# Ledger of designs, part 18: designed miniproteins, single chains

Each design is a single chain, and the fold is of that chain. pLDDT is the mean over its residues in the fold that is shown.

## One batch from the design tools (miniprotein)

Design m626
Fold by ESMFold2-Fast:
Structure m626 (fold): chain A 90 residues (1-90)
Amino acid sequence: SESIKKLAELIYEFREAVDNNDVEKAIEIGRKIIELIKKEYPNDEEAKKAVEELEKLLKEIEESTDPEEIKKLAEEMINIVEKLVEKMEK
């Protein structure tokens, strides 16, 4: 799926931004991930739940000043997207 490939590319860029402590870029990419899921899977119940959790985690990243907390929140976001992708590939 082209949408799955785009999500994988965005996750890679998101992880790179987080690892480089580029919080502004990580937030931008996180928003792109959420918007892509909303656009490609608008009627999927699992995707809707994933979007709600991702929006919550991204807000916590925006409000955090702790790099270790930001990394933990980012890994939670990555885990949610990877689990969603696994369900969409089957």
Scores: mean pLDDT 86

Design m627
Fold by ESMFold2-Fast:
Structure m627 (fold): chain A 67 residues (1-67)
Amino acid sequence: MSEEEIEAVERAVVLGVQQGIKPSEEALKAVREAIEKGWSPEELIERLRELGEEELADLIEQELAKV
């Protein structure tokens, strides 16, 4: 991910928590690994959907669309 994509993902997580989304420990681990290992945004979104984190995945996709 680019620096702008990382910032969009981080903003989406913060906004999600503020809106009452409670990400699982596995979801937060996936976000961290995606940033550290340079995953594509598509790989992160797919992983979050596999974890059942549909609302968080959708919010991340929306914030990434602004980049």
Scores: mean pLDDT 86

Design m628
Fold by ESMFold2-Fast:
Structure m628 (fold): chain A 72 residues (1-72)
Amino acid sequence: SEAEEKAKEAQRLALEAAKEKKYLPRAIGLVLRAIGVIIDLELGLISEEEALERAEEVLREAKELLKEAEEA
């Protein structure tokens, strides 16, 4: 699903930022949020539409974190 793909991309970008150890705590938070979206979707606790909205928010924050890490 698009939501799962975006959640996985958010995990990838957050972990990329965490190559700088000072970003690791924020990256872990984003990874856990992304995993939560996938689990909630797979368990049928949220709709694909709700999962997509949450995944897009986590992806946005992961992109911001990576940009911060690259500009530091």
Scores: mean pLDDT 86

Design m629
Fold by ESMFold2-Fast:
Structure m629 (fold): chain A 57 residues (1-57)
Amino acid sequence: EREELLRRLMEAGARATAAAVKLVTAEKEGNEEEAAKARAELDEAVAEVDRLTAQLA
């Protein structure tokens, strides 16, 4: 089960990185709608990383 948590942590980290890239791109392009969506996705991915990290401690 620990290995499953580590795999989920890696997946959540990858989603956070992808969302951060989308956020930066949308902000540079002035796309408020896409920026808001990417920000929400980033927040969710970061929260999941924090939760999984706490379970692994």
Scores: mean pLDDT 83

Design m630
Fold by ESMFold2-Fast:
Structure m630 (fold): chain A 94 residues (1-94)
Amino acid sequence: MKEAEELLRKGIEYLEKGDYQKAVEYFDKAVELAKDKDPELTARAYFLRGVAYEKLGEKEKAIEDYEKALQLARGWDTAPLAVEAAVRLAILRK
């Protein structure tokens, strides 16, 4: 998972710089590499891609990603991510 973690890190760098489209591209690659191998990393990648989609105004895509992150985070040691995803979903659905 080192390659997926590297992609996640690059996505975060673009997210912090406000390049949300580039952030999505890197998080897409991170999800693709991690999706059947690392549920915790996959949950983090979905959550962060949801944040990037929210910043881009792509509300429906953000909701889908937060839902996927929440599903994958439940039962893992990722409780802060699960709480944040649930809060963002509640706000976006109102």
Scores: mean pLDDT 79

Design m632
Fold by ESMFold2-Fast:
Structure m632 (fold): chain A 60 residues (1-60)
Amino acid sequence: MREAAVKYTAAKLLEIAAETSRWLIEEGKLSPEVAEEERAAIPVDLEAAKELLEEAKKLE
């Protein structure tokens, strides 16, 4: 239970980070160089979140 809760929390934080990066890119709040790095990071963060959610589900 506790390990599953930690993995769910980590996955949700990664999803929030990806959504925040997407919003910052859309609003033009980032420099072009930083925006490119964040754009590349979004799919990586979402894939990591998916893996953590799969691990959490196996612990329940």
Scores: mean pLDDT 79

Design m633
Fold by ESMFold2-Fast:
Structure m633 (fold): chain A 120 residues (1-120)
Amino acid sequence: MLPSAEELIERFRERAIELVRTIKDPEKLREELERLADELVEELQRALGLSEEVAKALREWLLLQIDLIVKMKEEGASVEDLEKEIEEIALKVGRALDLYRLKGDEEALKQLKEEIETLK
């Protein structure tokens, strides 16, 4: 049985928090978080049938969020602060998928692109 989108997001959140708690090296943390992001996007695309464009935008957005987390860690942010950022990422992914399910590809893609431009 394929997991639900909610189960996939929860699994990502739990695993990302564990990585933040256990990995001290910022470069190793980046590599492992990027791997989790790729896994999440691929599984969400499979579970929900996301378009290639939405999946690509979601991946780009997640990679930018990972860049921010790694930078925060390099600047001495606490594990608790990094955990809060992971929880916020999980909530935002959930909101993007809700928008996709309710209004379809064009609206979800528009919102993701606007958020990506803000982070650049």
Scores: mean pLDDT 83

Design m634
Fold by ESMFold2-Fast:
Structure m634 (fold): chain A 62 residues (1-62)
Amino acid sequence: GRYLAVGLLVKEGRLSREVAEEVVELALAGDFEKAIELLVKEGGLSREQAESGVRAAAELGR
């Protein structure tokens, strides 16, 4: 569920809970590019790591 997706992004993406919730919302809405950009910008992740994180968030958020 959504809670697990948020927890994953906080732990692996080193994001605040608020930013992690926004990334999960964008991923579940299908706005993958915006979710990836937010992970790169706020989490300091590479684009490849951000793509992996968004995919995991979309899968766990269902």
Scores: mean pLDDT 78

Design m635
Fold by ESMFold2-Fast:
Structure m635 (fold): chain A 89 residues (1-89)
Amino acid sequence: KKAEEYYKEGLKALQNSDLEKAVEYFRKAIELDPNNAKAYTLLGYVYTLLDRYDEAIEAFKKAIELDPSNETARELLKRVEEQKKKAEA
């Protein structure tokens, strides 16, 4: 229904380690509220856990565009780029 409801369901799915449901709910939250930098950060984090590095990178870049002060998203972006480089080495 509301972006906040989907965001909360995403957090619950992540807490239960249901990573695919977490992706689904965070994507739904973003569809309803595309300016939610926190939802993009968590979506990127879940994609990183799924080894979906390109999708994680895009999500973190969106989070940083929406909130340039988001140090967490910047740190996670750097780490996922390093993980992708190692996986493709």
Scores: mean pLDDT 86

Design m636
Fold by ESMFold2-Fast:
Structure m636 (fold): chain A 78 residues (1-78)
Amino acid sequence: DIDKAIELVREALEAVKAGNYDRAIELVRQAMEVAKDHPEVVADLEEAIKALKDGNRKEAIFHLERALSLLEYIKKKE
């Protein structure tokens, strides 16, 4: 469900902005499972998890925002 993936990525972005990286990783993992049929989205979500584990807030936000844009584009096409 693309809407669920969008919701989870938005929640992950809020968690990152709040400094709650463990929560963000949990939400990103859920988004990866929901978006598993979209490998480009999964790739950005995997990079976001790597950035979060490294404490790289800026890179995490970049990859999450890119994943969100891709998900919104996919939804518009469906």
Scores: mean pLDDT 87

Design m637
Fold by ESMFold2-Fast:
Structure m637 (fold): chain A 66 residues (1-66)
Amino acid sequence: MKLKVTLTGDPNKGIGLVLKLLGTDYVTVTPVGDGTYVVTVTGSEEQAKALYEELSSFDYATVSEL
Protein backbone atom coordinates (compact mmCIF):
# COMPACT_ATOMS: atom_id res chain seq x y z
CA MET A 1 0.00 0.00 0.00
CA LYS A 2 1.23 3.53 -0.81
CA LEU A 3 -0.01 6.62 1.02
CA LYS A 4 0.41 10.28 0.07
CA VAL A 5 0.87 12.35 3.26
CA THR A 6 0.87 16.17 3.14
CA LEU A 7 1.73 18.20 6.26
CA THR A 8 -0.82 21.03 6.57
CA GLY A 9 -0.76 22.16 10.21
CA ASP A 10 1.67 22.66 13.10
CA PRO A 11 5.27 22.17 11.80
CA ASN A 12 6.40 20.71 15.16
CA LYS A 13 3.65 18.06 15.04
CA GLY A 14 4.47 17.43 11.37
CA ILE A 15 8.18 16.82 11.98
CA GLY A 16 7.27 14.51 14.89
CA LEU A 17 5.05 12.48 12.56
CA VAL A 18 7.84 12.18 9.93
CA LEU A 19 10.32 11.03 12.61
CA LYS A 20 7.80 8.44 13.88
CA LEU A 21 7.30 7.11 10.33
CA LEU A 22 11.08 6.95 9.71
CA GLY A 23 11.37 4.85 12.91
CA THR A 24 8.62 2.42 11.75
CA ASP A 25 10.05 -0.92 10.54
CA TYR A 26 7.25 -1.75 8.06
CA VAL A 27 7.26 1.53 6.10
CA THR A 28 9.55 3.46 3.79
CA VAL A 29 9.23 7.26 3.53
CA THR A 30 10.08 9.18 0.33
CA PRO A 31 10.00 13.01 0.42
CA VAL A 32 8.52 14.47 -2.80
CA GLY A 33 8.59 18.15 -1.79
CA ASP A 34 6.24 20.85 -0.51
CA GLY A 35 5.68 19.04 2.81
CA THR A 36 4.50 15.92 0.93
CA TYR A 37 5.74 12.37 1.55
CA VAL A 38 5.02 9.02 -0.08
CA VAL A 39 4.76 6.33 2.60
CA THR A 40 5.11 2.79 1.26
CA VAL A 41 3.78 0.13 3.64
CA THR A 42 5.80 -3.10 3.35
CA GLY A 43 3.97 -4.87 6.22
CA SER A 44 0.62 -6.68 6.40
CA GLU A 45 -2.73 -5.37 5.09
CA GLU A 46 -3.82 -4.99 8.74
CA GLN A 47 -0.77 -2.77 9.45
CA ALA A 48 -1.48 -0.72 6.30
CA LYS A 49 -5.15 -0.21 7.29
CA ALA A 50 -4.23 0.71 10.88
CA LEU A 51 -1.64 3.25 9.67
CA TYR A 52 -4.10 4.80 7.16
CA GLU A 53 -6.76 5.16 9.89
CA GLU A 54 -4.18 6.68 12.30
CA LEU A 55 -2.85 9.17 9.71
CA SER A 56 -6.41 10.12 8.64
CA SER A 57 -7.21 11.08 12.27
CA PHE A 58 -4.56 13.85 12.43
CA ASP A 59 -5.66 17.48 11.98
CA TYR A 60 -2.14 18.59 10.90
CA ALA A 61 -1.85 16.26 7.89
CA THR A 62 -3.90 15.05 4.94
CA VAL A 63 -3.59 11.46 3.74
CA SER A 64 -4.78 9.68 0.59
CA GLU A 65 -4.25 6.15 -0.71
CA LEU A 66 -2.21 5.91 -3.94
Scores: mean pLDDT 81

Design m638
Fold by ESMFold2-Fast:
Structure m638 (fold): chain A 69 residues (1-69)
Amino acid sequence: LEEEAREVVKELIADERVPAEKATALALRFIAAVLEGDEEELREVAREIAEVAKEAGNEELAERAEKLA
């Protein structure tokens, strides 16, 4: 889980099509949820990451995030 979450965060912040401020905010929330074991927050943030990834055209990131939601 933590390693898959790290990969999602790396892809999110590396995608130039996602606004840097939005990517950073989502990445920090996602990391915090993983570290705290907050499954509900993790699913919520994962869903939001998937939506942002789809809007950016990053289907691979969207699918990875959806698996965590």
Scores: mean pLDDT 80

Design m639
Fold by ESMFold2-Fast:
Structure m639 (fold): chain A 73 residues (1-73)
Amino acid sequence: MGKLVTIEYTDSNGKKVLLEIEVLEQIGDYYLGRNVGTGEPVVIKGELKVGNKVTIHFMGGTRVYEGEIVKIE
């Protein structure tokens, strides 16, 4: 199992969402991951550190959100 990262972000309806991402690979400043709940591929840009803001790119339909890392396992 890769590193598990929990990110809090606000969705398009203004609701706070907790997203669990399994990190599969690091490519430079980007991390390739998978949404644990849906299996959707995601790309994370930013430093994987609790409290940091990161950009999340959902690949199952091109959507981009900013979120905060709240937990790393």
Scores: mean pLDDT 80

Design m640
Fold by ESMFold2-Fast:
Structure m640 (fold): chain A 64 residues (1-64)
Amino acid sequence: SQALIDEANKLGKEAGRLAKEGKYEEAAELYRKAADLFDQAGDHVLARVARHEAEELEELAKKA
């Protein structure tokens, strides 16, 4: 469980860096992966937050 949370947090940090660089599609993919890991760990609140970030970044990618 903790290993899944740690991996999800690492993916979230990398996604944040990619988003700052304007790489919205890549960032969204990492946030979706992080959300899946949070769900597997039982942290559905963090999973929902990560999924929401992914959805917002996907919309930005379509408009870029």
Scores: mean pLDDT 87

Design m641
Fold by ESMFold2-Fast:
Structure m641 (fold): chain A 80 residues (1-80)
Amino acid sequence: SMEERVEKEIERLEKVAETLAKSPDPRDQLLAEIVRDYIERLKKALEEAKKNGYSDEEIETKIRQVRAEELARYREALAA
């Protein structure tokens, strides 16, 4: 299911964030914060989907929107 795919993506991202947070590089620390924000937004989107009884297609659409918003924030952070 799309729900299971999103939950597995969150698990993988949590491991990435943990690894980055352990890095002595300040850039890795900043990236860890960005990844953690993305994880939080994915969790909220999944919770909203469960609450509203979203179909797999609706979950995919919502997740695509969250990814696009995070990509935009990442681009803005790099431009600063």
Scores: mean pLDDT 82

Design m642
Fold by ESMFold2-Fast:
Structure m642 (fold): chain A 58 residues (1-58)
Amino acid sequence: MELEASEALDRAMGLALRRGLSPEAEEYIKKARKALDEGNYEEALEYAKKAIDAVEKS
């Protein structure tokens, strides 16, 4: 879970850098990072996935 959450967040940030950062994607990245810092790996992974989806749909 920790590794999966970190990898998903890294992917979300990489996609945001390449495609542009929407406010929605930025909020999800922020929430994923906070959850990861707090050890809430499942929550971090879910927010990172939402960030990836938001970047891909923009």
Scores: mean pLDDT 78

Design m643
Fold by ESMFold2-Fast:
Structure m643 (fold): chain A 65 residues (1-65)
Amino acid sequence: MSKAELELMAAGFASALALLSMAASNAETQKVTVQAKDEGIQVNVEAGKGVTLTSDDVTISTAVA
């Protein structure tokens, strides 16, 4: 796969996961750690501290109230 294709997939996945993590934090207390290292995706979410979604190209972080 080309780098551009991976970047697009990672961006879409990161956005979707950010939304899911926020919903989970509001409804349920949960911690999720997802790793796909390969120039891939890394996800770290901890209830009460925020959500960080990191790809080699894309980083999204937000504080969950």
Scores: mean pLDDT 56

Design m644
Fold by ESMFold2-Fast:
Structure m644 (fold): chain A 81 residues (1-81)
Amino acid sequence: MSPKELAEKLREAARAGLEELDAADLPPELKAAARELAEAALRAAELIEEGKLEEARALLAEARARLRPPLEAAARAAGLL
């Protein structure tokens, strides 16, 4: 998979996720965390297109690590976890 193809797939996934999120009746805290994760994916796609693959990986890893605890907390508050 080329960097351009990877970036395009990541953007498509993030966009589809945001559309599904807007249609979903979820708690606002869970929506906010999920939206921030989608935004991180869009930023990573831009970095991949610039050939900054390691920076994109670091960004996604950091976003996952940072957003996992608040996403788990939000899911618990919503009775999902």
Scores: mean pLDDT 73

Design m645
Fold by ESMFold2-Fast:
Structure m645 (fold): chain A 52 residues (1-52)
Amino acid sequence: GDMSSQYSLQALQYARQGDTQKAIEYAQKALELGKGGVPSEKGAQAALQMAQ
C-alpha cells in the first residue's frame, strides 16, 4: 500500500543522490511492505537497479 510507495520514492531519491546503502535499505522496506507474493513493484525494482 501507501507506505510501500513512500519507501519506493525514498529509495529512488537516495539512489539519485548516490547513497547506495540507503537506496537499497529503503527499497527492501518497500518490497517487504508491498509483499503480495508478486515481486514486481516498479518503484522498488527501479531503485534496486539504480543502486547496483
Scores: mean pLDDT 67

Design m646
Fold by ESMFold2-Fast:
Structure m646 (fold): chain A 65 residues (1-65)
Amino acid sequence: SHMEEIEREVAERRAKADEQLEKFKKILSTKYSKEEVDKIYERMKAIADAVLQTEKRLRLAELER
């Protein structure tokens, strides 16, 4: 179904974003303290989650027309 396809695509993008964030966290850890890295990572993850959740909601709403 279109709903399942949207959920799968959003989940795949979330997984890819999480993988990129983990790689970025490792790079940041070479230059910054653990506390600063954790703060940056938390903020970036929250932003990514908010964006993906909003996109999912908008795409699902479009299907109900």
Scores: mean pLDDT 82

Design m647
Fold by ESMFold2-Fast:
Structure m647 (fold): chain A 55 residues (1-55)
Amino acid sequence: AAAELSELVRELRKQGASKEEIIARVKEKARELTGREFPDSYDGNQIGVEVLLSA
């Protein structure tokens, strides 16, 4: 999951996507892969960390 999300973040950054767009795309990808990994209320901080780690 983490490696796939990091790759998605890199691609979106290359395309010039905003942080909010990257977070939204990562949420959708995580939902697609796990259905449970990123709950709507608390995943913002965790996805933010993932975005930073992938930058």
Scores: mean pLDDT 62

Design m648
Fold by ESMFold2-Fast:
Structure m648 (fold): chain A 85 residues (1-85)
Amino acid sequence: GLPTVTLSAPASVAVGSTVTVKCSASGDGITSLELRVFDAETGELVAQGRGSELTFTAEEGTYVVTCTATSKAGTTTAAPKTITV
C-alpha cells in the first residue's frame, strides 16, 4: 500500500531562530522523503531537503511545511504543518 508519513514542526518560533522540521515514513519499498518549507503569504519555496530532517532560519511571518514520501506503490503527502514566527 501507500506509505504512512508523520511530519513534526514547532507551532511557533522566535524571529531569527534556527528551526528544525522532521519527517518519518513507514511502509513497503519507501525510496525517498522530500521536506519543503514555503512562505505562507507568497507560496515561495524557502528551504528543501531529501531526508528525515531539514533546518532553516525563520524570518518574521508564517511558514508551511510539507513532507512527501515516495514508495514502490506511489506517493503520500503528510498533512501540512504551519509555523508562526
Scores: mean pLDDT 83

Design m649
Fold by ESMFold2-Fast:
Structure m649 (fold): chain A 73 residues (1-73)
Amino acid sequence: ADEVLKQLKELLAQLEKALEQGDLDRAREILRKIYELIGKNADKLSEDQKKEIEAQLLPLMERLQELEREKLA
């Protein structure tokens, strides 16, 4: 089984929880870890796997941006 995919799924779940709790500092830290893991392992991920991760990550990134805007308003 792809260890990288397992780690990415765990980080995505942690990101979702951080956003649910309104912990923007933690959410940003987890998001940075996700991108670092993807960058380090880009050669180990298929295009379909990258699309699946992107599809899961995009709505979480949008939610983070919305929450950051709410804190500035």
Scores: mean pLDDT 80

Design m650
Fold by ESMFold2-Fast:
Order: C-alpha cells, then structure tokens, then sequence
Structure m650 (fold): chain A 64 residues (1-64)
C-alpha cells in the first residue's frame, strides 16, 4: 500500500478516531472531537511509517 490515503481511507480513519474520542472523551465538544479526528487522520496520512509512532505519541500528548 502506498503511504498516502485515498479520500475514502481518510474518511474511514477520521471516523474511527471520532468514534474513539466520543466514547473516551464525551466531555469534549463534538466540533473539537471532529477537528481532532481530522487532524490526526491527516497527520497519519502524511507521516512516514518510521515516524508514525513518535508523531502519534506527540500528538496525543499535545491534544489529549
């Protein structure tokens, strides 16, 4: 698989993250949860696999 998401893959990943945030952080405003999910999905779509784990950990520490 190429290291870039199709629009469908991006929407699927953003949707999964949004569902996770809704379940674990229901106190966050829905607009904030959607923005976080889209931001993380975009980060993952543009981050090389070797850097994905470090980028994910940094993003979670900064946003959650």
Amino acid sequence: MVPEFSEEEFRAIAGAIEQYLAARHPDLPEERRRALAEGLAELLSTTPDAEAEAALRAWLAANL
Scores: mean pLDDT 72

Design m651
Fold by ESMFold2-Fast:
Structure m651 (fold): chain A 58 residues (1-58)
Amino acid sequence: MVEEVIDNTKEFLKSLGMEEYGEEVAAELKKLAEEGASEEEIAKLAREKVLEALEKYN
């Protein structure tokens, strides 16, 4: 479910100490879902945002 992808992404970023960024990403993904984006599109964007965070984290 798209909500699970959003929640998992937010919690993962929070676990990395990026709680504020995680909330921003979750809000962006939720808005995209409300605008009719597919689960695949949301998962792809979530993955891209996580990879950006990991690049900046150790």
Scores: mean pLDDT 79

Design m652
Fold by ESMFold2-Fast:
Formats: sequence, structure tokens, C-alpha cells
Structure m652 (fold): chain A 74 residues (1-74)
Amino acid sequence: ALEELREAARELAEALRALGMDEAAERTLREAEETVAYLEELEKAGKTEEARRLAEEAARRARELAEKLRELLA
């Protein structure tokens, strides 16, 4: 789940870089790692199902945004 979020963030960062938005891409990767750290804390607190659900939702949103940005490049 957390790895899927990291992968989705990389896809979004690639789309942003293709648009010349290098700073936004770097910020996206930083925010993704901060989100992963938060979700890892939820797992340590015994909220593993909540952490997984939030990770899957965040990954889905990142991929959807990456797809829309790729459409702008087409």
C-alpha cells in the first residue's frame, strides 16, 4: 500500500516534469514521503486498515491527476 503511494507520486512527478514544473514535481515527492511517514505512524498505533485505505486513496488521486496532466501534453 505505501509502496503504491510512492509509485503513484513518482508518476505524478514525471508528468509535472514533462510540463516543466520541476519545483512542483520535487514538492510532490517530498509531500508523498511526509504522507508515508504519517501512515507508518498510524500502522505503529495499530490503525493498519486505516493506513492502508488512506494510502490507496492517495495513490488513486495522484494517478488520476497524473493522467489529466498527461492529457494536457497530448
Scores: mean pLDDT 81

Design m653
Fold by ESMFold2-Fast:
Structure m653 (fold): chain A 94 residues (1-94)
Amino acid sequence: ATDEELELGVGEIALAVAKLLVKKGYAEEAVEFMKKMIERAKDPNFKAYALVGLGEAYAALGKLEEAKEAYEKAIELSKDEAVKKEAEENIEKL
């Protein structure tokens, strides 16, 4: 597998980890984790998954403007309708 193929598989796992950390009250750790994943990612779809996770973590911390920006960027970068829909639904909840 190429690095890009590995990143695609890891994007969904990274989002799942971010959601779990937020649910357990580790939203600050989720922000840090997602920022590192976004920085190192090459694939726009992987970045979109990480940006949804970043937005959810920011929203949990009450950083609603940063959450909205992360979701909007995820929608812009994503080629996956499921990621776009999740980001749009999360914006509506802000």
Scores: mean pLDDT 79

Design m654
Fold by ESMFold2-Fast:
Structure m654 (fold): chain A 65 residues (1-65)
Amino acid sequence: DERDERLIKAVVDAYTNPDRSYAEIAREYGVSVGTLSRLVRGAATGRGRDLFEEALRAAGVEVER
């Protein structure tokens, strides 16, 4: 749960700040760069995908374009 919250914040940061590297964001939030990369690239499945979509909506970021 705490790890999921950090991952959500990291994904939102990566999505809203494309100039930042995944490694830099992963280090800041203490998450796996591989997991972060997979979620941002839309390769996540199950719970990770649902958390990612929920985080974007909670942050006021458009999910559909």
Scores: mean pLDDT 67

Design m655
Fold by ESMFold2-Fast:
Structure m655 (fold): chain A 68 residues (1-68)
Amino acid sequence: MEEFREEAIKKLDELKKEFEKIIKDEKKREGLINLIEAFKEDIEEGKLSEEEAKSLIEALEKYVEELK
């Protein structure tokens, strides 16, 4: 659990950086970054299950690919 939490947070941080590079619209970029920060907080507080966190990360990764 602890190990997965740290890994998930690191992955979300990397996705945040990717969105910052890809999304040129400032408001859209800021909204997505804030959403990712909220997910990081929920994971840190144990509010998201491992399955839920993985699903969210996978969805964000696919969204990054679609935006390229």
Scores: mean pLDDT 79

Design m656
Fold by ESMFold2-Fast:
Structure m656 (fold): chain A 58 residues (1-58)
Amino acid sequence: SEEEKQEAALREMERIGVKAVLGEISLEEAEKKIRELAEKYNLQEEADRIIESIRRAL
């Protein structure tokens, strides 16, 4: 279902965020990947929240 796809995308965005905080990927790479998922699955507000969280953790 579309809901299951959005939930999977949100989990992937959060996973990317954790990788950025741990220094496994750059903030720029994380923002790019998160924004691409947000555009595809209409999760722009969630993307903004996750990106802000990454910036605060760094």
Scores: mean pLDDT 86

Design m657
Fold by ESMFold2-Fast:
Structure m657 (fold): chain A 82 residues (1-82)
Amino acid sequence: GRAELEELLRRAEEIYREIVELFKKFEGKGELLLRAIGLVLRAIGALLDLELAAERGDLEAAREYLRELEETLEEMKRLSKE
């Protein structure tokens, strides 16, 4: 129901904030910064798609976009270890 969509949105916002904080660590790192920019753009797209899915009450689509955000965060964390 509605509560599940609100929780998904809250979690997505938390993940997005973590991605943005990790992105700051790549300042001045040349090629790694460019790769990190790509991941941030992917996260923005997934967050927007999730918000649109939530507005129409599409819980299944919202869960899929949350998964994409989680995968993007994992990739950003892996990139931060290079």
Scores: mean pLDDT 85

Design m658
Fold by ESMFold2-Fast:
Structure m658 (fold): chain A 100 residues (1-100)
Amino acid sequence: MRRKEEEARRLEEEAEELEKRAADLQESKARAEAAADARIAALRAQGAASTPAEAAVLDARAAAAEAGKAAHTAGLDAAIKEAREEAERLREEARRLREE
């Protein structure tokens, strides 16, 4: 019994570390999205005040920044999901060890 309880505790601690990692990644995502949105807004505002030729270049840069934001956000979402799913698996394993 004691050995299974020690193993269950270790799995719960590892799950807690993964949940903390997921939380840190969510905070990083929010910060990255805010920075990207500010840059996109600045590029679009500059484009609105520019000549048509300059506006076209700035629109292309804004579109590239939007694509970069989407790609980076998708990557972070995948990492957050993986960490949370792994944490839940470890918690379920710990629960089974305590019930056996």
Scores: mean pLDDT 86

Design m659
Fold by ESMFold2-Fast:
Structure m659 (fold): chain A 89 residues (1-89)
Amino acid sequence: LLEEGKAALDAGDYERSIELFEQAVKELDGKEKAEAYLLLGQAYLRMNDYDKAIEAFEKAIELADGPLKREARSLLNYAKNLKEWKEKT
């Protein structure tokens, strides 16, 4: 699931990657679930769905630690900035 989702994301198949990561967050626990939320958020960013990306990154931050949590926070701030920019434009 997680590796298949990453492969779909890398291939630009964002709709398939979202489906796979949604399944991963339901089936996985702990660190793997946090990673799945991080990747789900990245897929939503590529689809320009900033609200769903923000929600996914917030969930990743709650479950993650160390480098993964720092990456999730950086992506959360990036998604919030993109949403704000779009709202003002």
Scores: mean pLDDT 82

Design m660
Fold by ESMFold2-Fast:
Structure m660 (fold): chain A 59 residues (1-59)
Amino acid sequence: GAMLEELRRKIERAEEAVEKYKDDEVVLRNVEHELLELKKQAEDDPELVERIERVLKKL
């Protein structure tokens, strides 16, 4: 559905931001906060939760 597609797009942007700005602590801190909020929204989807957790481990 549209909500899950929106969550996937936000996760993809976070993944790109972590790779692109890996040395920018301000960007990484903002991405961490966004990922924690996305994890709450994705709590019923284990695939999305695991994907978010993989990105968080890179921080």
Scores: mean pLDDT 81

Design m661
Fold by ESMFold2-Fast:
Structure m661 (fold): chain A 60 residues (1-60)
Amino acid sequence: ASEAEVETLARVARHDALLAGLSEEEAERVGKIVRDALAAGQSGREAGRLGREEMERLGA
C-alpha cells in the first residue's frame, strides 16, 4: 500500500477505536497495529481485521 493509504487506514482505525469508547492511548495502539500490519505486507482487509481484534481485546 502507498504511504497515503497506510496513513488513511491507520487514522480510520484509530478514530473507530475512539468512537468505540477506547482511550486515546488504546486507540493509538489500534492504529499502530493497522500501520504495522500494512508495513508487513498485509492487505487492508487483514490489517482492519487485526485492528478490530485488538479493539475487542481492549473491551470495545
Scores: mean pLDDT 82

Design m662
Fold by ESMFold2-Fast:
Structure m662 (fold): chain A 78 residues (1-78)
Amino acid sequence: MEAETERLIAEIRELAREVAELQARLGLPMDPEKAAAVVETRARELAAQPGGLERLRALRAGLAAQRAALEKLLAAAE
């Protein structure tokens, strides 16, 4: 369970960085590394709570959906 938790936190951090990078490409004043650090802190807080694994999966799914939406926006711009 600990290994899956750390894997999810790492995936969440990377997704947050990717989302912030895509937002920066759209002209938003984003720092991908700072955004990733903030989201990683949030993910570790969620992991410490009852049902933390399910909360991490929900956060990862939300970030993955946001990344996909931003990628479609960038693709549609050309």
Scores: mean pLDDT 83

Design m663
Fold by ESMFold2-Fast:
Structure m663 (fold): chain A 79 residues (1-79)
Amino acid sequence: SKAKETLKRIEELDAEARRLYAQGTPENRKRAIELEVESAFLAMQLALDLLEYARKQGKDPLKVAEEVAKNPENLEKYL
């Protein structure tokens, strides 16, 4: 699903950002921040999709968000 592809992309961006931070140069830190911003933007888009799903299904958005936070793979059940 698109949600699964987006989660994988977020994980890849976060892993690359951690790798760059570990290298400790100013240029690598700048690049790591750029990747983290991209990751955060994708995460916000998923959160909005999840909120809309909860609304359409008559579910509590907070409960759905808590379930996804405990196991991000649960996002596949919704998107």
Scores: mean pLDDT 81

